# Designed miniproteins, single chains, continued (5), part 72

Each design is a single chain, and the fold is of that chain. pLDDT is the mean over its residues in the fold that is shown.

## One batch from the design tools (miniprotein)

Design m18485
Fold by ESMFold2-Fast:
Structure m18485 (fold): chain A 73 residues (1-73)
Amino acid sequence: SMEERKAEFEKLRKEAERLIDELAQHPKYRPVAEAARKFMEEGEGGVRSAYRMAKLAHEILKKEEEARQAALA
């Protein structure tokens, strides 16, 4: 339904915003966060592009943090 589609899109938009905010806290990923923020302004397609970009960058960041923590154990 249209209501289900709207709910899924709002969930996607909120997740994209969360990922972008996390990336912005890391100097290495700040340029990616800025690029994703610009896509967020481009409507539904832009938000989906921002989500894909931010999610990929966040996965790399998470793996780097896990490797850093493992090296400190």
Scores: mean pLDDT 84

Design m18486
Fold by ESMFold2-Fast:
Structure m18486 (fold): chain A 63 residues (1-63)
Amino acid sequence: SVIGEVARHELRTVAGLSEEQIEEIERLVREGRFDEAIELLMREGGMSREQAEGVVRALAESL
């Protein structure tokens, strides 16, 4: 989905996450482990909680 592609682009370009980190986040979202995905985005991607929640929601909608 377009929303999922935008989220992935932001993870690579704005947050500076590696492909392995992005795959881990997507795996956590697929497993319904949203809090863990949010915390990883905040720690590794330097995102606020609000930004991380938005990304996780976009990924969940694209899966």
Scores: mean pLDDT 78

Design m18487
Fold by ESMFold2-Fast:
Structure m18487 (fold): chain A 69 residues (1-69)
Amino acid sequence: MTEELIEQARRAFAEGDLERARELLEQAIDTGDTKAAPEIQALSLELRRAGTPGAEELLKRARELQKKA
């Protein structure tokens, strides 16, 4: 389930749908799956580089998820 959210987020990002990618990554963080944290962090960094609103906060949340592992 978390892997599917991340895959959908990658596709949304590749298509330039930055808002959808952010929403999907937020949903992935909400699952609490710490194994997904590195992938979420990597995609959040790409969203931040693209200037996506909320990406910096998303990255912070991904780092906090990784610390819980």
Scores: mean pLDDT 80

Design m18488
Fold by ESMFold2-Fast:
Structure m18488 (fold): chain A 57 residues (1-57)
Amino acid sequence: MEEKIKELLEKFKENLDWAAEKAKKEGVMSDKEIEEFKEKSLKNYEEYLKKQKEKEG
């Protein structure tokens, strides 16, 4: 993964972790649901970043 994409992905992951912790604290999601949500969201964002990079190149 390119450095710029990695930096954006890490920042997104941090925000995602924050949102997941809040959702868990509020009792709206189980640990398993949070893991699935994080994995799916991260994968979608990674694909989005790759697509944007291709358009720029």
Scores: mean pLDDT 76

Design m18489
Fold by ESMFold2-Fast:
Structure m18489 (fold): chain A 85 residues (1-85)
Amino acid sequence: MGEEVYRLALEEAKRIVEQYKKAGYEARILSERQEGERAYVEILLKVNGKERTFLLEAYVRDGKMILTLTNLDTGAVAESVLPSR
């Protein structure tokens, strides 16, 4: 349901932020929102003095949680699929 989608999107966004911080980069969550059964989290990364923004989207399709991470500067997209319960 939307609440679980939002929670998992936030957990994944926090995981990404912590992963980049451990790698020595600056990272933070810029914004978070939910529209119906979809969740959106914007993430700022600072790598080699350059700021980059990413959009994490989460939604359920065919009983599975779909996560997409979009680089807003380049348009590149990475997708992950998690089982929904």
Scores: mean pLDDT 77

Design m18490
Fold by ESMFold2-Fast:
Structure m18490 (fold): chain A 81 residues (1-81)
Amino acid sequence: SLVDRIVALFEEELASDKSAMEKLEALERRVTELATEAGLSEEQIARIVSAARLLFMKALSGEISREEALELLRRHVTKVL
């Protein structure tokens, strides 16, 4: 599913050895590409990217766990679809 693919790339970027800025840029680009390919509206894409960015930053800073970030992302993407 689109949800599973977005969650998988979020987890992949979080685990990568890139800088925080490079991870965030890659995440935003890859989520946008997947959502566009899936035929989502610009508004839906913006909501998903915004949520992914926020949760990614919180996970990178240690404010929330990786597992919590992945679950919250899955929940949010499902609601936008």
Scores: mean pLDDT 86

Design m18491
Fold by ESMFold2-Fast:
Structure m18491 (fold): chain A 60 residues (1-60)
Amino acid sequence: SKEGIIGLFRIIAIEAERWYAKQVPEEAEQSEAGIERDLAWLEKVNPELAEKARKRLEEM
């Protein structure tokens, strides 16, 4: 579905922003804000996918 494809893209974006925050700590605040925004959107569209994304972030 369109929502499924967009959800997958959001997970990739979340993981990329987390990686970037580790590489560029001075921009971490902006990256964390982006992650929170993407997670909030995922939770509205697909709560199960949002939970999976949170678990991945905890393992990074």
Scores: mean pLDDT 74

Design m18492
Fold by ESMFold2-Fast:
Structure m18492 (fold): chain A 72 residues (1-72)
Amino acid sequence: SMAQAAREALMEEIVERGVAAALQLVEAGMPKESALALAVRDVEETARAKGLSEEEIRRIVEELRRRFEEAL
């Protein structure tokens, strides 16, 4: 459905911004564990504010962690 497509696009945007933010923090000299923890907190807060479910938030966090590890 169009509503489901919009939700998937929103989740993708949140993941992409979270990964970019975490990588920028690492490039600025922050330890990778600290950068990831801050990015996870930010995407969880953003996703909850946008009305995403706990399952969708979990998927965002898992995808953020996966892409961040792959980029390092």
Scores: mean pLDDT 89

Design m18493
Fold by ESMFold2-Fast:
Structure m18493 (fold): chain A 100 residues (1-100)
Amino acid sequence: MEEARDRVRAVIDGLEADIPQFEEEAKKAGPEAYELVQKARELVQRARDNLDSGDVIGALRDTAEALEYLAKAMELIGHKERARDYRVAAETLRAEVERL
């Protein structure tokens, strides 16, 4: 549990830092990309709230879903490698839920 908590916290911290830049890039790419980044932002905020309340499983699930929305947004923006990395990260976090 503690290792999973520390891992998801690090991912949430990173996404909270990066999302403002992704919003600006997505606005330039179009409304579809912007909507995906906004959905990811909402999920990251929910994941933070779940983590702070001690719901590590909820935080893992919400973070994995946020990464899937960001992967789609990154494909539309043209960051294909980052999109792939986010899909892999989402799968990793979903697998972590099954171990808890």
Scores: mean pLDDT 87

Design m18494
Fold by ESMFold2-Fast:
Structure m18494 (fold): chain A 78 residues (1-78)
Amino acid sequence: MRIRELSRQQADHLGRYVRALLAGNHDESDRHGDLFDRYGRELDELLREVGRVDPERAERLRRESIDMVTRKVHEALE
């Protein structure tokens, strides 16, 4: 499913972004930050579309995405 794909990609790039920041690798942090923003924007658009048809499913998918992002950030900060 594309929404779960985008959530995974967004979370992965945010994790890499945070790690690059902590390592002082500015070129890598800029790249992963841009990708995080791009995937997040596309994800938000699709979640709005799903919410128009199935609000409960959209809410579940949104929570899954937030949990995934939160986990990746915590992993990167450790």
Scores: mean pLDDT 84

Design m18495
Fold by ESMFold2-Fast:
Structure m18495 (fold): chain A 87 residues (1-87)
Amino acid sequence: MLLSLAELRARLNELLARVRADPSSIVEEAEGLVELARQSDPADAEKVELLERAAVGLLTVGADLGAPEEQLARAKAILQATFAEIA
C-alpha cells in the first residue's frame, strides 16, 4: 500500500521528533525511514525527494544533538544504500 504525500510528511515529522527526544535512536529511526521508503513508489519523484530530504534532516538533527559518530555513520550508510536501490 502506497502512502499519500501528506501521510508520508506526517510520519517523517514523527520520526524526526523521536530523534530530537533521543538522538541515540538515530539508527532505529533510519531503519524506520527505510520502511517508509518501502511503502513508497520508487518512480514517484516527489516522494523520493521528500524521503531524501528527511534522510538529510535526520542526520543533521542527530549530529546537532550529539548522537554518537559511529551511530551517525551507520545511519548514513543505511540511508545511502536504501536510496541508491529506489532511485
Scores: mean pLDDT 78

Design m18496
Fold by ESMFold2-Fast:
Structure m18496 (fold): chain A 83 residues (1-83)
Amino acid sequence: AAAEKEARAKEEEIAKRLREIAERAAEAEAAGDLETAEELALRGLAERAVLAGILTPEEAEEYVRLLRTDPEAAREFSRKLAE
């Protein structure tokens, strides 16, 4: 019972986090802050991939890091996600 309740709470937290990311991305885009909007969109993609079971949380964190430090490696990572 307790473990199931904690799992549901974590799922709700992830869903809330995804909504907050989407709202912030839309707000940044509306403000003309395309760099922030792009970063938030990519973070949202990574969080959705974890929720879908495509990436582990560690892989998602590495993907976000690569997006900021090595765009070429991030591109290869994205290609693997698309397939």
Scores: mean pLDDT 71

Design m18497
Fold by ESMFold2-Fast:
Formats: sequence, C-alpha cells, structure tokens
Structure m18497 (fold): chain A 83 residues (1-83)
Amino acid sequence: MEEEKRVRELLSELNWALFTLNEEKFEEIVAEAIRNLTADGLERLAEELERQAKKWEKFNPEFSELYRRAAERLREAARALRA
C-alpha cells in the first residue's frame, strides 16, 4: 500500500514535469525512483510509464520515447536489485 502510493505520486510528478516541458526534472524524478523504490515498485512504475508511452505515441512521439526509456531504466534497476 505505501509503495503503491509512492509509485502514484512519482507518476504524477513525472506527468507534470513533461506537461511543463521540464525534461531535466523528469530525469531527476526517474533517478529518485531508482534510488528509493523497491524492485516491485520500480516494475509497477515502469508498467505505468509504458501505458503513458503508448497513449502519447500518436500525439507526441518525444514524450512517448521519454516514457519508454524511463520504463526500460526502471526495469533494469529492478532486475539489478533482484540479482
């Protein structure tokens, strides 16, 4: 429950950073997630970011690519934590 709340808050912050065209803040939030979330939380956030990437693919390919790359980084971090 606490982890799901953190994932939801980070997702909201990531969405707001892109909405305000602050790519630097978006990358900071991704780095924060990698430092602070569990492997399960990182995978849940990655799933949410992949959903966002799919939604934006037709309307803003740059946003879609940023979400997709962030999701890949989060999944890689989650695998490293389980290794």
Scores: mean pLDDT 84

Design m18498
Fold by ESMFold2-Fast:
Structure m18498 (fold): chain A 87 residues (1-87)
Amino acid sequence: ALPALPPEAQALLEAIAEGLRFRDDKVKALIAFVNTLLKKGLLKQEEADAIIADLKANNGVLSAESQKIIQAIEDRARAAVEARKAA
């Protein structure tokens, strides 16, 4: 069996999977992704609201601040996976 993923990586994969349900609508896909990150506790409500507002205003293009927030979540998930591999 595959080793269990750390909670941060599991939550990120679940968010990606929810986004893939809307593959034909980039804005809906990214909103589903962000809402799932919020539900899993990887985002604060204020951060999620800001990212969703950016996505709606810019047809799915993220601001630099929104990209930074998402990158920090990806970096956290990656670090958790690497820590588990090293253990």
Scores: mean pLDDT 78

Design m18499
Fold by ESMFold2-Fast:
Structure m18499 (fold): chain A 90 residues (1-90)
Amino acid sequence: TEEVERLRREAVERAERLADLAEAVGGPFGPLLAEKYRRAARLVREGRLDEAARIFDEIIALGKEMDNEGLIKEGQELRDLALRLRELQA
C-alpha cells in the first residue's frame, strides 16, 4: 500500500513536470506532449493504468518521430511505472 502510494505519486509528479517542461520548451510538438503528459497523470491518479500506459506509448512514438532519445527514455520509464503500479494493484 505505501509502495503503491509512493510509485503513484512519483509517476504523477514526473508526468506533470514533463508536461510543464514540454509547454515551456514549446515547438511544434510542445502543446501535444503537454496534453498527453497531463492526461496520463490524471489517468494514473484515477488508477486507469492500462490507459495511462497507452498514452506513454504515444509519447514514446512521438519521441521516435522526433529522434529525441531523452523523450523516448522518459516515456519508457513512466510506462514501466504505470505497469508496475498495475501489478501491485492486481
Scores: mean pLDDT 86

Design m18500
Fold by ESMFold2-Fast:
Structure m18500 (fold): chain A 62 residues (1-62)
Amino acid sequence: MDDNARYAAILAELLRAEGRTTTGPGNQLPFTAKLPPSELELRAEEAFKRGLTAEQVAAELA
């Protein structure tokens, strides 16, 4: 698998997980003091360097 494609897939899974978390608490969002997009990108890069697949990253987020 191409390295760029694997990284893109990992990032996509992180973004999907972020979207799903917005359906969690029924309109209560206590987090307003953090930059989730920046953390998602950092996480994706770390997972990529660790040799993880998009599925493994999705499992980590679950």
Scores: mean pLDDT 62

Design m18501
Fold by ESMFold2-Fast:
Structure m18501 (fold): chain A 75 residues (1-75)
Amino acid sequence: TVNSLISYMDRVISTASSNIQQGLNDIRTNFQSTINYMNQVMQTSSSSQQQQLNQQINQNVGNVRSIIDSLVRYD
């Protein structure tokens, strides 16, 4: 879920070096704003539109997590 991604980012920020913590916090804040906007859009969407949006959101969340994993693993 998108909330799981935010929790994951919080954990990553806690274990990151001081020089990248601020950058990760900025990314997290921007991502949270995007999630809030998407949730608002979904509340006003039809059931079929919600399903389509959820599929795209889940795919994008997975892609973002993979990118973060790669960056953090290799510092």
Scores: mean pLDDT 69

Design m18502
Fold by ESMFold2-Fast:
Structure m18502 (fold): chain A 98 residues (1-98)
Amino acid sequence: MEKPLVVLSFTVRMETPEEAEAVAEKLRELMKRLGGDNISVRGTTVYALYQTDSLEEAREIGEKIMEELRRLGVLSGRVILSDLTKGISVVEQRRVEA
């Protein structure tokens, strides 16, 4: 019997590399408070991944990050919630727009 495996995947695009680093730093601080820190930056794009065994926890974390992204005025953002417990299943996909 496999334990639940839920993954939140974030992809956020900014106008400049400097803005992307600033957003990444704010997200690192937020995710540290939420029990994880798995963020990387490539040019103007920020990538973040959060793994948990709780679908409810993943939704709550996703909501907090979406709220932060709305406050930061990102050009575009995508949040994907995937439940991998019984195979790949995209449970929710949300977008943030400027």
Scores: mean pLDDT 70

Design m18503
Fold by ESMFold2-Fast:
Structure m18503 (fold): chain A 75 residues (1-75)
Amino acid sequence: MVEETLEKARELGADPVVIKLLEAYKRGDLETVQKLVEELTGRKVDKEEAIELTRSIGRNILLAAEERERRERER
């Protein structure tokens, strides 16, 4: 799941900070995940909130990848 999301993020040319966030999440480095989410949001977050925000970002990447693939298929 996370591996597929990372691959799609790279294909879409996602922000390098977002890619680092997903890599840290895949690695189980929750401290780095929290730090990167705080950097992206500009506010303090709990580890639980950081995990949820990371999952939300991952879902949005997968949706964007599906939309791109659909448009390419519907050419």
Scores: mean pLDDT 78

Design m18504
Fold by ESMFold2-Fast:
Structure m18504 (fold): chain A 63 residues (1-63)
Amino acid sequence: AITATVLAVGRRGDRVLLLVDRDPGDATSVEKDGKTYPITGVHGNLVEVDGGEFAAGDVVTFT
C-alpha cells in the first residue's frame, strides 16, 4: 500500500480528480476513512476516482 497526501481536488463530471504527492503506481483503489473508492484513471500524480469526498491535506492509501 502507498500512503499519499492530497495536494488539490477537482471534479470532471461525476469523477473526482486528486492531485497527490506520490505516484500511486499500479493501484486500483484509494482508501479514506475506512472507505474504498475505485481508481478510473491515472495521469502521473493526477488520479481520477469514482466517488468519495476529498480535501487538500487528506492522507489517503492506494492499494
Scores: mean pLDDT 84

Design m18505
Fold by ESMFold2-Fast:
Structure m18505 (fold): chain A 73 residues (1-73)
Amino acid sequence: MTNLEQLEQYRKEAEKNGNYKVAKKLEETIKKVEELGRKAAEAAHRGDWDEFNRLLEEAKKTLDEGIEYAKKS
């Protein structure tokens, strides 16, 4: 399971348990990670590997923070 898939599972579990506030926060985190992934793909397309790596590291940090939030919620 990827970290993104794990975060999606936590979002679904929060919705199932009626914890809509947590579910919404996790949904926003998922959207942010997806946006960072799109920007990274654009950087790769133009050969900007420094920006690609920076965006991937930001996405990883965002995923890790989201998973920690989900575990505490």
Scores: mean pLDDT 82

Design m18506
Fold by ESMFold2-Fast:
Structure m18506 (fold): chain A 62 residues (1-62)
Amino acid sequence: SEAIDLLMEKAGMSREQAERIVETIASLSEAEARALGKLLMKEGGLSEEEAEFIVREALSRK
């Protein structure tokens, strides 16, 4: 998954941590998922485009 690869490369997460984040986002409402995406930008060093892509991909798994 490109979302998992971005979390590993940019946020320095392990594959297991990245998969957990994607699963967490998939379980959230759209508003909560967007809030978590903003946190990933602030704490994880992701760009706005990268964070929005990850949120969109995770939510599409519902």
Scores: mean pLDDT 81

Design m18507
Fold by ESMFold2-Fast:
Structure m18507 (fold): chain A 80 residues (1-80)
Amino acid sequence: SVTDAAIERDKELMRLPQSVQDQLSNTYVSNRDSSLSDFRNSLNNTRNDLSRQYPQIPQNVLDNTQNSLLGYINQMRQQR
């Protein structure tokens, strides 16, 4: 459900610093009307930027966060 996907998204986001959460939020806001594939590409670009700025964040944490965000968006769009 959208609610379950949102809870999983929030749990993964809580593992990240606020500055990282803000960058991910900005990517979402900029791409809210985009296709899922365009949103995925924008998330990949943001993830690459975050990996350069925050090399201390494990890649699996970024993977889990990206997957949770994509899962949430996919669930939202299936219901609208």
Scores: mean pLDDT 75

Design m18508
Fold by ESMFold2-Fast:
Structure m18508 (fold): chain A 85 residues (1-85)
Amino acid sequence: DAARAALRELEAQGLIELTEGDGSVDREALLAALREAAKEDPSATDEQVENAAEALERAARAAGVGVRLAPAARDILTAEAKAIA
């Protein structure tokens, strides 16, 4: 399915990590990862990012897959969050 392919793509980019059987989804990590990926596409809107995060969260929970921020991406996303604040 497209949603699981998108989750694997974010994992391949080093933005998130997926855990089987956990089912625990960090929505803020998904939002941060999608915003980081979306900065490569200036046409992406905040609404599209929010909708994508919601769809991916539902797909991950349905598949019993946990989603969390990748440790290597944490410092990058922390710097991005500080730039927003």
Scores: mean pLDDT 71

Design m18509
Fold by ESMFold2-Fast:
Structure m18509 (fold): chain A 92 residues (1-92)
Amino acid sequence: MELSKEEIEKRKKALKEYEEKNASKKELEEQSDAVAKASVKTEEEKKEYEIQKEIAKLVEEYGKKYKVSKEEEQKKLVEEAKKKVLELEKKL
């Protein structure tokens, strides 16, 4: 429930490693839930949290598709998630 810079870095790395293997839908849901539960405390952390919210939305969207799709489709979802993360990283 508390957002930290270290947690953000771990989230980004987790998404990158996702594309290397077929992660279970459980992992996608955990990432989305963990980020969503994070909270902001200061204005500086607020801006950082807004970026995390966008990542959380991305993970949540893919989480929903993951639950509906087949295992092979899930791999493609992971690859698309990576592209979205890269776009966000450029905007940082």
Scores: mean pLDDT 60

Design m18510
Fold by ESMFold2-Fast:
Structure m18510 (fold): chain A 83 residues (1-83)
Amino acid sequence: MMEKIEELARELENTKDVEEALKLTEEMVKLLREDPSLSEEEREVGEGTLMLHVLRIAGASDEELRKYIADPELLRKKYEELK
């Protein structure tokens, strides 16, 4: 599963389209949730990292991204607003 996640991550790094980034992120989140070798904390960190990248593509500043890192509930709220 790691090679599939890495492939999707490369596609995510190369996209500037929010809709495509959301699609790729939802696929990666599904893979993270289906991986029994990952702890809940590891899954939460992975999901948060992906959400931050999508918000950056959507135009979030580095200052806004730092606020989202400090507040996981705000991060999830802002990510859901993109759907």
Scores: mean pLDDT 78

Design m18511
Fold by ESMFold2-Fast:
Structure m18511 (fold): chain A 80 residues (1-80)
Amino acid sequence: SLSDQVARRLEERVQRFREREAELRERANRLLQEGLDSEDEEESKKLFEEARRLEEQVREARRRLEEEMQREVERVRELE
């Protein structure tokens, strides 16, 4: 059915996002750990800044996914 197709597409989109989020989060966490462990202020600041940018990218991607999910819900509602 149409609802089944939409549900599957959304599941695939969510799964793809979760995989990408995990990758970015792992990289950000590694950068944060390196920054904390180094005690080199210049290196730490650079690493923390890069980690912050990755977290921001994840938040932006999450917002986009939520918007796409909302559009698919509206599409199903219109077609019933």
Scores: mean pLDDT 80

Design m18512
Fold by ESMFold2-Fast:
Structure m18512 (fold): chain A 69 residues (1-69)
Amino acid sequence: SEQEQIGKELTAQLEEAYKAKDWEKLFELIEKMVELHKKRFEEAGLDVEAFEKKYKEEMEKLKELIKKE
């Protein structure tokens, strides 16, 4: 599927950004992945608002983790 292919490409780019410690690019790529997941959830009739809330919580945790390193 198109979304699956884009997801794989984004995952590879995320891995590269993480290895380079390019946190700005990492967050940009994560935002792109979130938009793809939101679109997929919306098309499937799933709760997009619940997904967005969970994503914001996890991103906050990730940012705190990066600050500790």
Scores: mean pLDDT 72

Design m18513
Fold by ESMFold2-Fast:
Structure m18513 (fold): chain A 86 residues (1-86)
Amino acid sequence: MEEIRKLVLQGVGYTILGIGHQLDGDYEGASKSFQAASDKYRQVSKLYKQLGDTASSAEYEALSKRYDQASKDAAEGKVPKIAPRP
């Protein structure tokens, strides 16, 4: 639980950093930050799967894929179709 919370906060932090880079026109920085967010959410998904929480695991797997796509979109100079979780 504590480890999952820490990883989620890191993922959110990288998402905010990625959005900041994108607003500054730094698409390379945005791509790298969104990739880092994707990696953190993938780790969260694996931990929930180990705990038997398949619903939360699926949610974070979907977030990981969304941020992986956002990283690719930023690398191509496209606006990512994502937002930080509330």
Scores: mean pLDDT 80

Design m18514
Fold by ESMFold2-Fast:
Structure m18514 (fold): chain A 75 residues (1-75)
Amino acid sequence: GPTPEQVAEALRGKTPEEAGREIAKLANVPESAGLGIVYGAARAGHVDPETGDPLSEEGARTIAEAAKAVGEAEN
């Protein structure tokens, strides 16, 4: 799965929809799964809902862990 650093880079300056697509590519999962991860993180307060940027290093790590778990289940 992706590293927290790769997640932070993928989210930088992107909308939640764009970020979801980038996370899906990094984890090699369907776009719907990537979008679910980003929107789930935003709902939990780990991502700015307007910019898609992680609010903290903890937020980037949480998204990376979720992407890894989904990637291992889907691939």
Scores: mean pLDDT 73

Design m18515
Fold by ESMFold2-Fast:
Structure m18515 (fold): chain A 76 residues (1-76)
Amino acid sequence: SMNTVRRMQNQVDYIQDGIDISQQQDVDQRRIRSQSLIDFADQLIQQARDNPSIPQSVIDQMEQNRDRARQIYFDS
């Protein structure tokens, strides 16, 4: 449904906001936050892939955000 797609897009935006906030934190807090964002993104990607109503573009955005969170984690 359109509501499901909108909710998934809101979760993509939530991950992006979390990444932006994490970059302003010290190394320890950045690691903790980026790890939580990675775990959250992994769960959402799995749920989105199991739902044929979710567009591939939304899944691609989630994967890009997860990869960005991973980069922040490893660079911390």
Scores: mean pLDDT 81

Design m18516
Fold by ESMFold2-Fast:
Structure m18516 (fold): chain A 96 residues (1-96)
Amino acid sequence: MINEEKVEKIAEIFLESDVPIEELEELIKKAREHLEKNDLDGAGEEIALIVSKIESEKLKKLLSEILEENSHLSPKEQLELILEHLEAALERVKEK
């Protein structure tokens, strides 16, 4: 389900971004909390805010590719997959 190559590219985008890693971590945590409560709109808003703050066309393309490759999934499963990639990328940034 998780695409390791896309996770690596997202991690590179996070590192190149002017957005503090602590801020990205907080937004990702909020998106996860919304998703656990079945608040799909809230989860989507936090993800959109991450994309907006980073202002990366590369990030938008990567997230769109994940959604297109997984268009058969429900909206909740698609948001889960996006969050799993963002969470994995954040862990890579913290490691290196």
Scores: mean pLDDT 83

Design m18517
Fold by ESMFold2-Fast:
Structure m18517 (fold): chain A 79 residues (1-79)
Amino acid sequence: SRALQEEAGKKIEETLEELIKQGLSEEEAREIILKAEEEAIARIGPLVRAGKIPKEEVLLRLAEETVRIARELAEEKLK
């Protein structure tokens, strides 16, 4: 449980650093992560309610979806 929560947090931190390295400001990178997290919550929430994601994995799945969306948003912004 805690190990999965720590892995989730690490993925978000590594993605923030990745976006900054790509040329985004810290503020822009944080804003992208927040937007991605909001979208990830909207996508993951129904799956959690439907029992398709184990409770123990929710934070990790949320982090993985946040990372995916954040990378897409950053790519579009840098286009």
Scores: mean pLDDT 83

Design m18518
Fold by ESMFold2-Fast:
Structure m18518 (fold): chain A 58 residues (1-58)
Amino acid sequence: MEAGEKAAEEAERAAREHSGEAAGLTARQDILRLGEQGADAETLRKAAENARRGAEHG
């Protein structure tokens, strides 16, 4: 599987756990959109981590 898809799944799961299913789907779409814009695997991983931390602290 693509690195972007894995990052999107992690972001979706974190956001869904803390903010519900709609937030999870939004987080997934945001990560996938970054991948479409040419973000590298490291950038996508950081975006997923930031989404997770945002859900926990924001």
Scores: mean pLDDT 72

Design m18519
Fold by ESMFold2-Fast:
Structure m18519 (fold): chain A 64 residues (1-64)
Amino acid sequence: EEELKKKVEEFKKKISELQTQYREDLARMEAEGKPVEEIGRLAREYLDKLNELKKKYSNFLKKA
């Protein structure tokens, strides 16, 4: 029970960190005038990392 709660909080923290990193990288790329293709790659990489985290923590999320 306590372990489940801690795992869910860990997941949320990792998601928050990924969101912050993505926003920072996106803002930097936009400021530098990077092409849409590179921005698209960043977005896909971010979504892939989110999906990996969701899969890794899926058992804990289902129980929470």
Scores: mean pLDDT 79

Design m18520
Fold by ESMFold2-Fast:
Structure m18520 (fold): chain A 99 residues (1-99)
Amino acid sequence: ELDEIALRMALREAEKHIEQAEEYLKKGDFDKAVEHLERAIDALEQALRLATPESVPDIRKLAERVLKLAQEVYEKHPSDRVKELIERVEELIARIDAL
């Protein structure tokens, strides 16, 4: 199914951006870390639109990783952009939990 391929690609894209965000966070490049976390959320929102019951736990785990990283960025380098990012991830997790 094309939808299953698209879902798998969205999950891989989210994971790649999470890994890049972790790397930039280690280097203290908070702006680049936030850019990658924003792209990870975009990919997870796409994955959620394509979600099957079997994929929900994987989407949730990646969303929780984004939330933890966003909270860590906010603690070290607070900004309205990061606060908005945290709110977006919390909303995404709430939508996942409502499924």
Scores: mean pLDDT 89

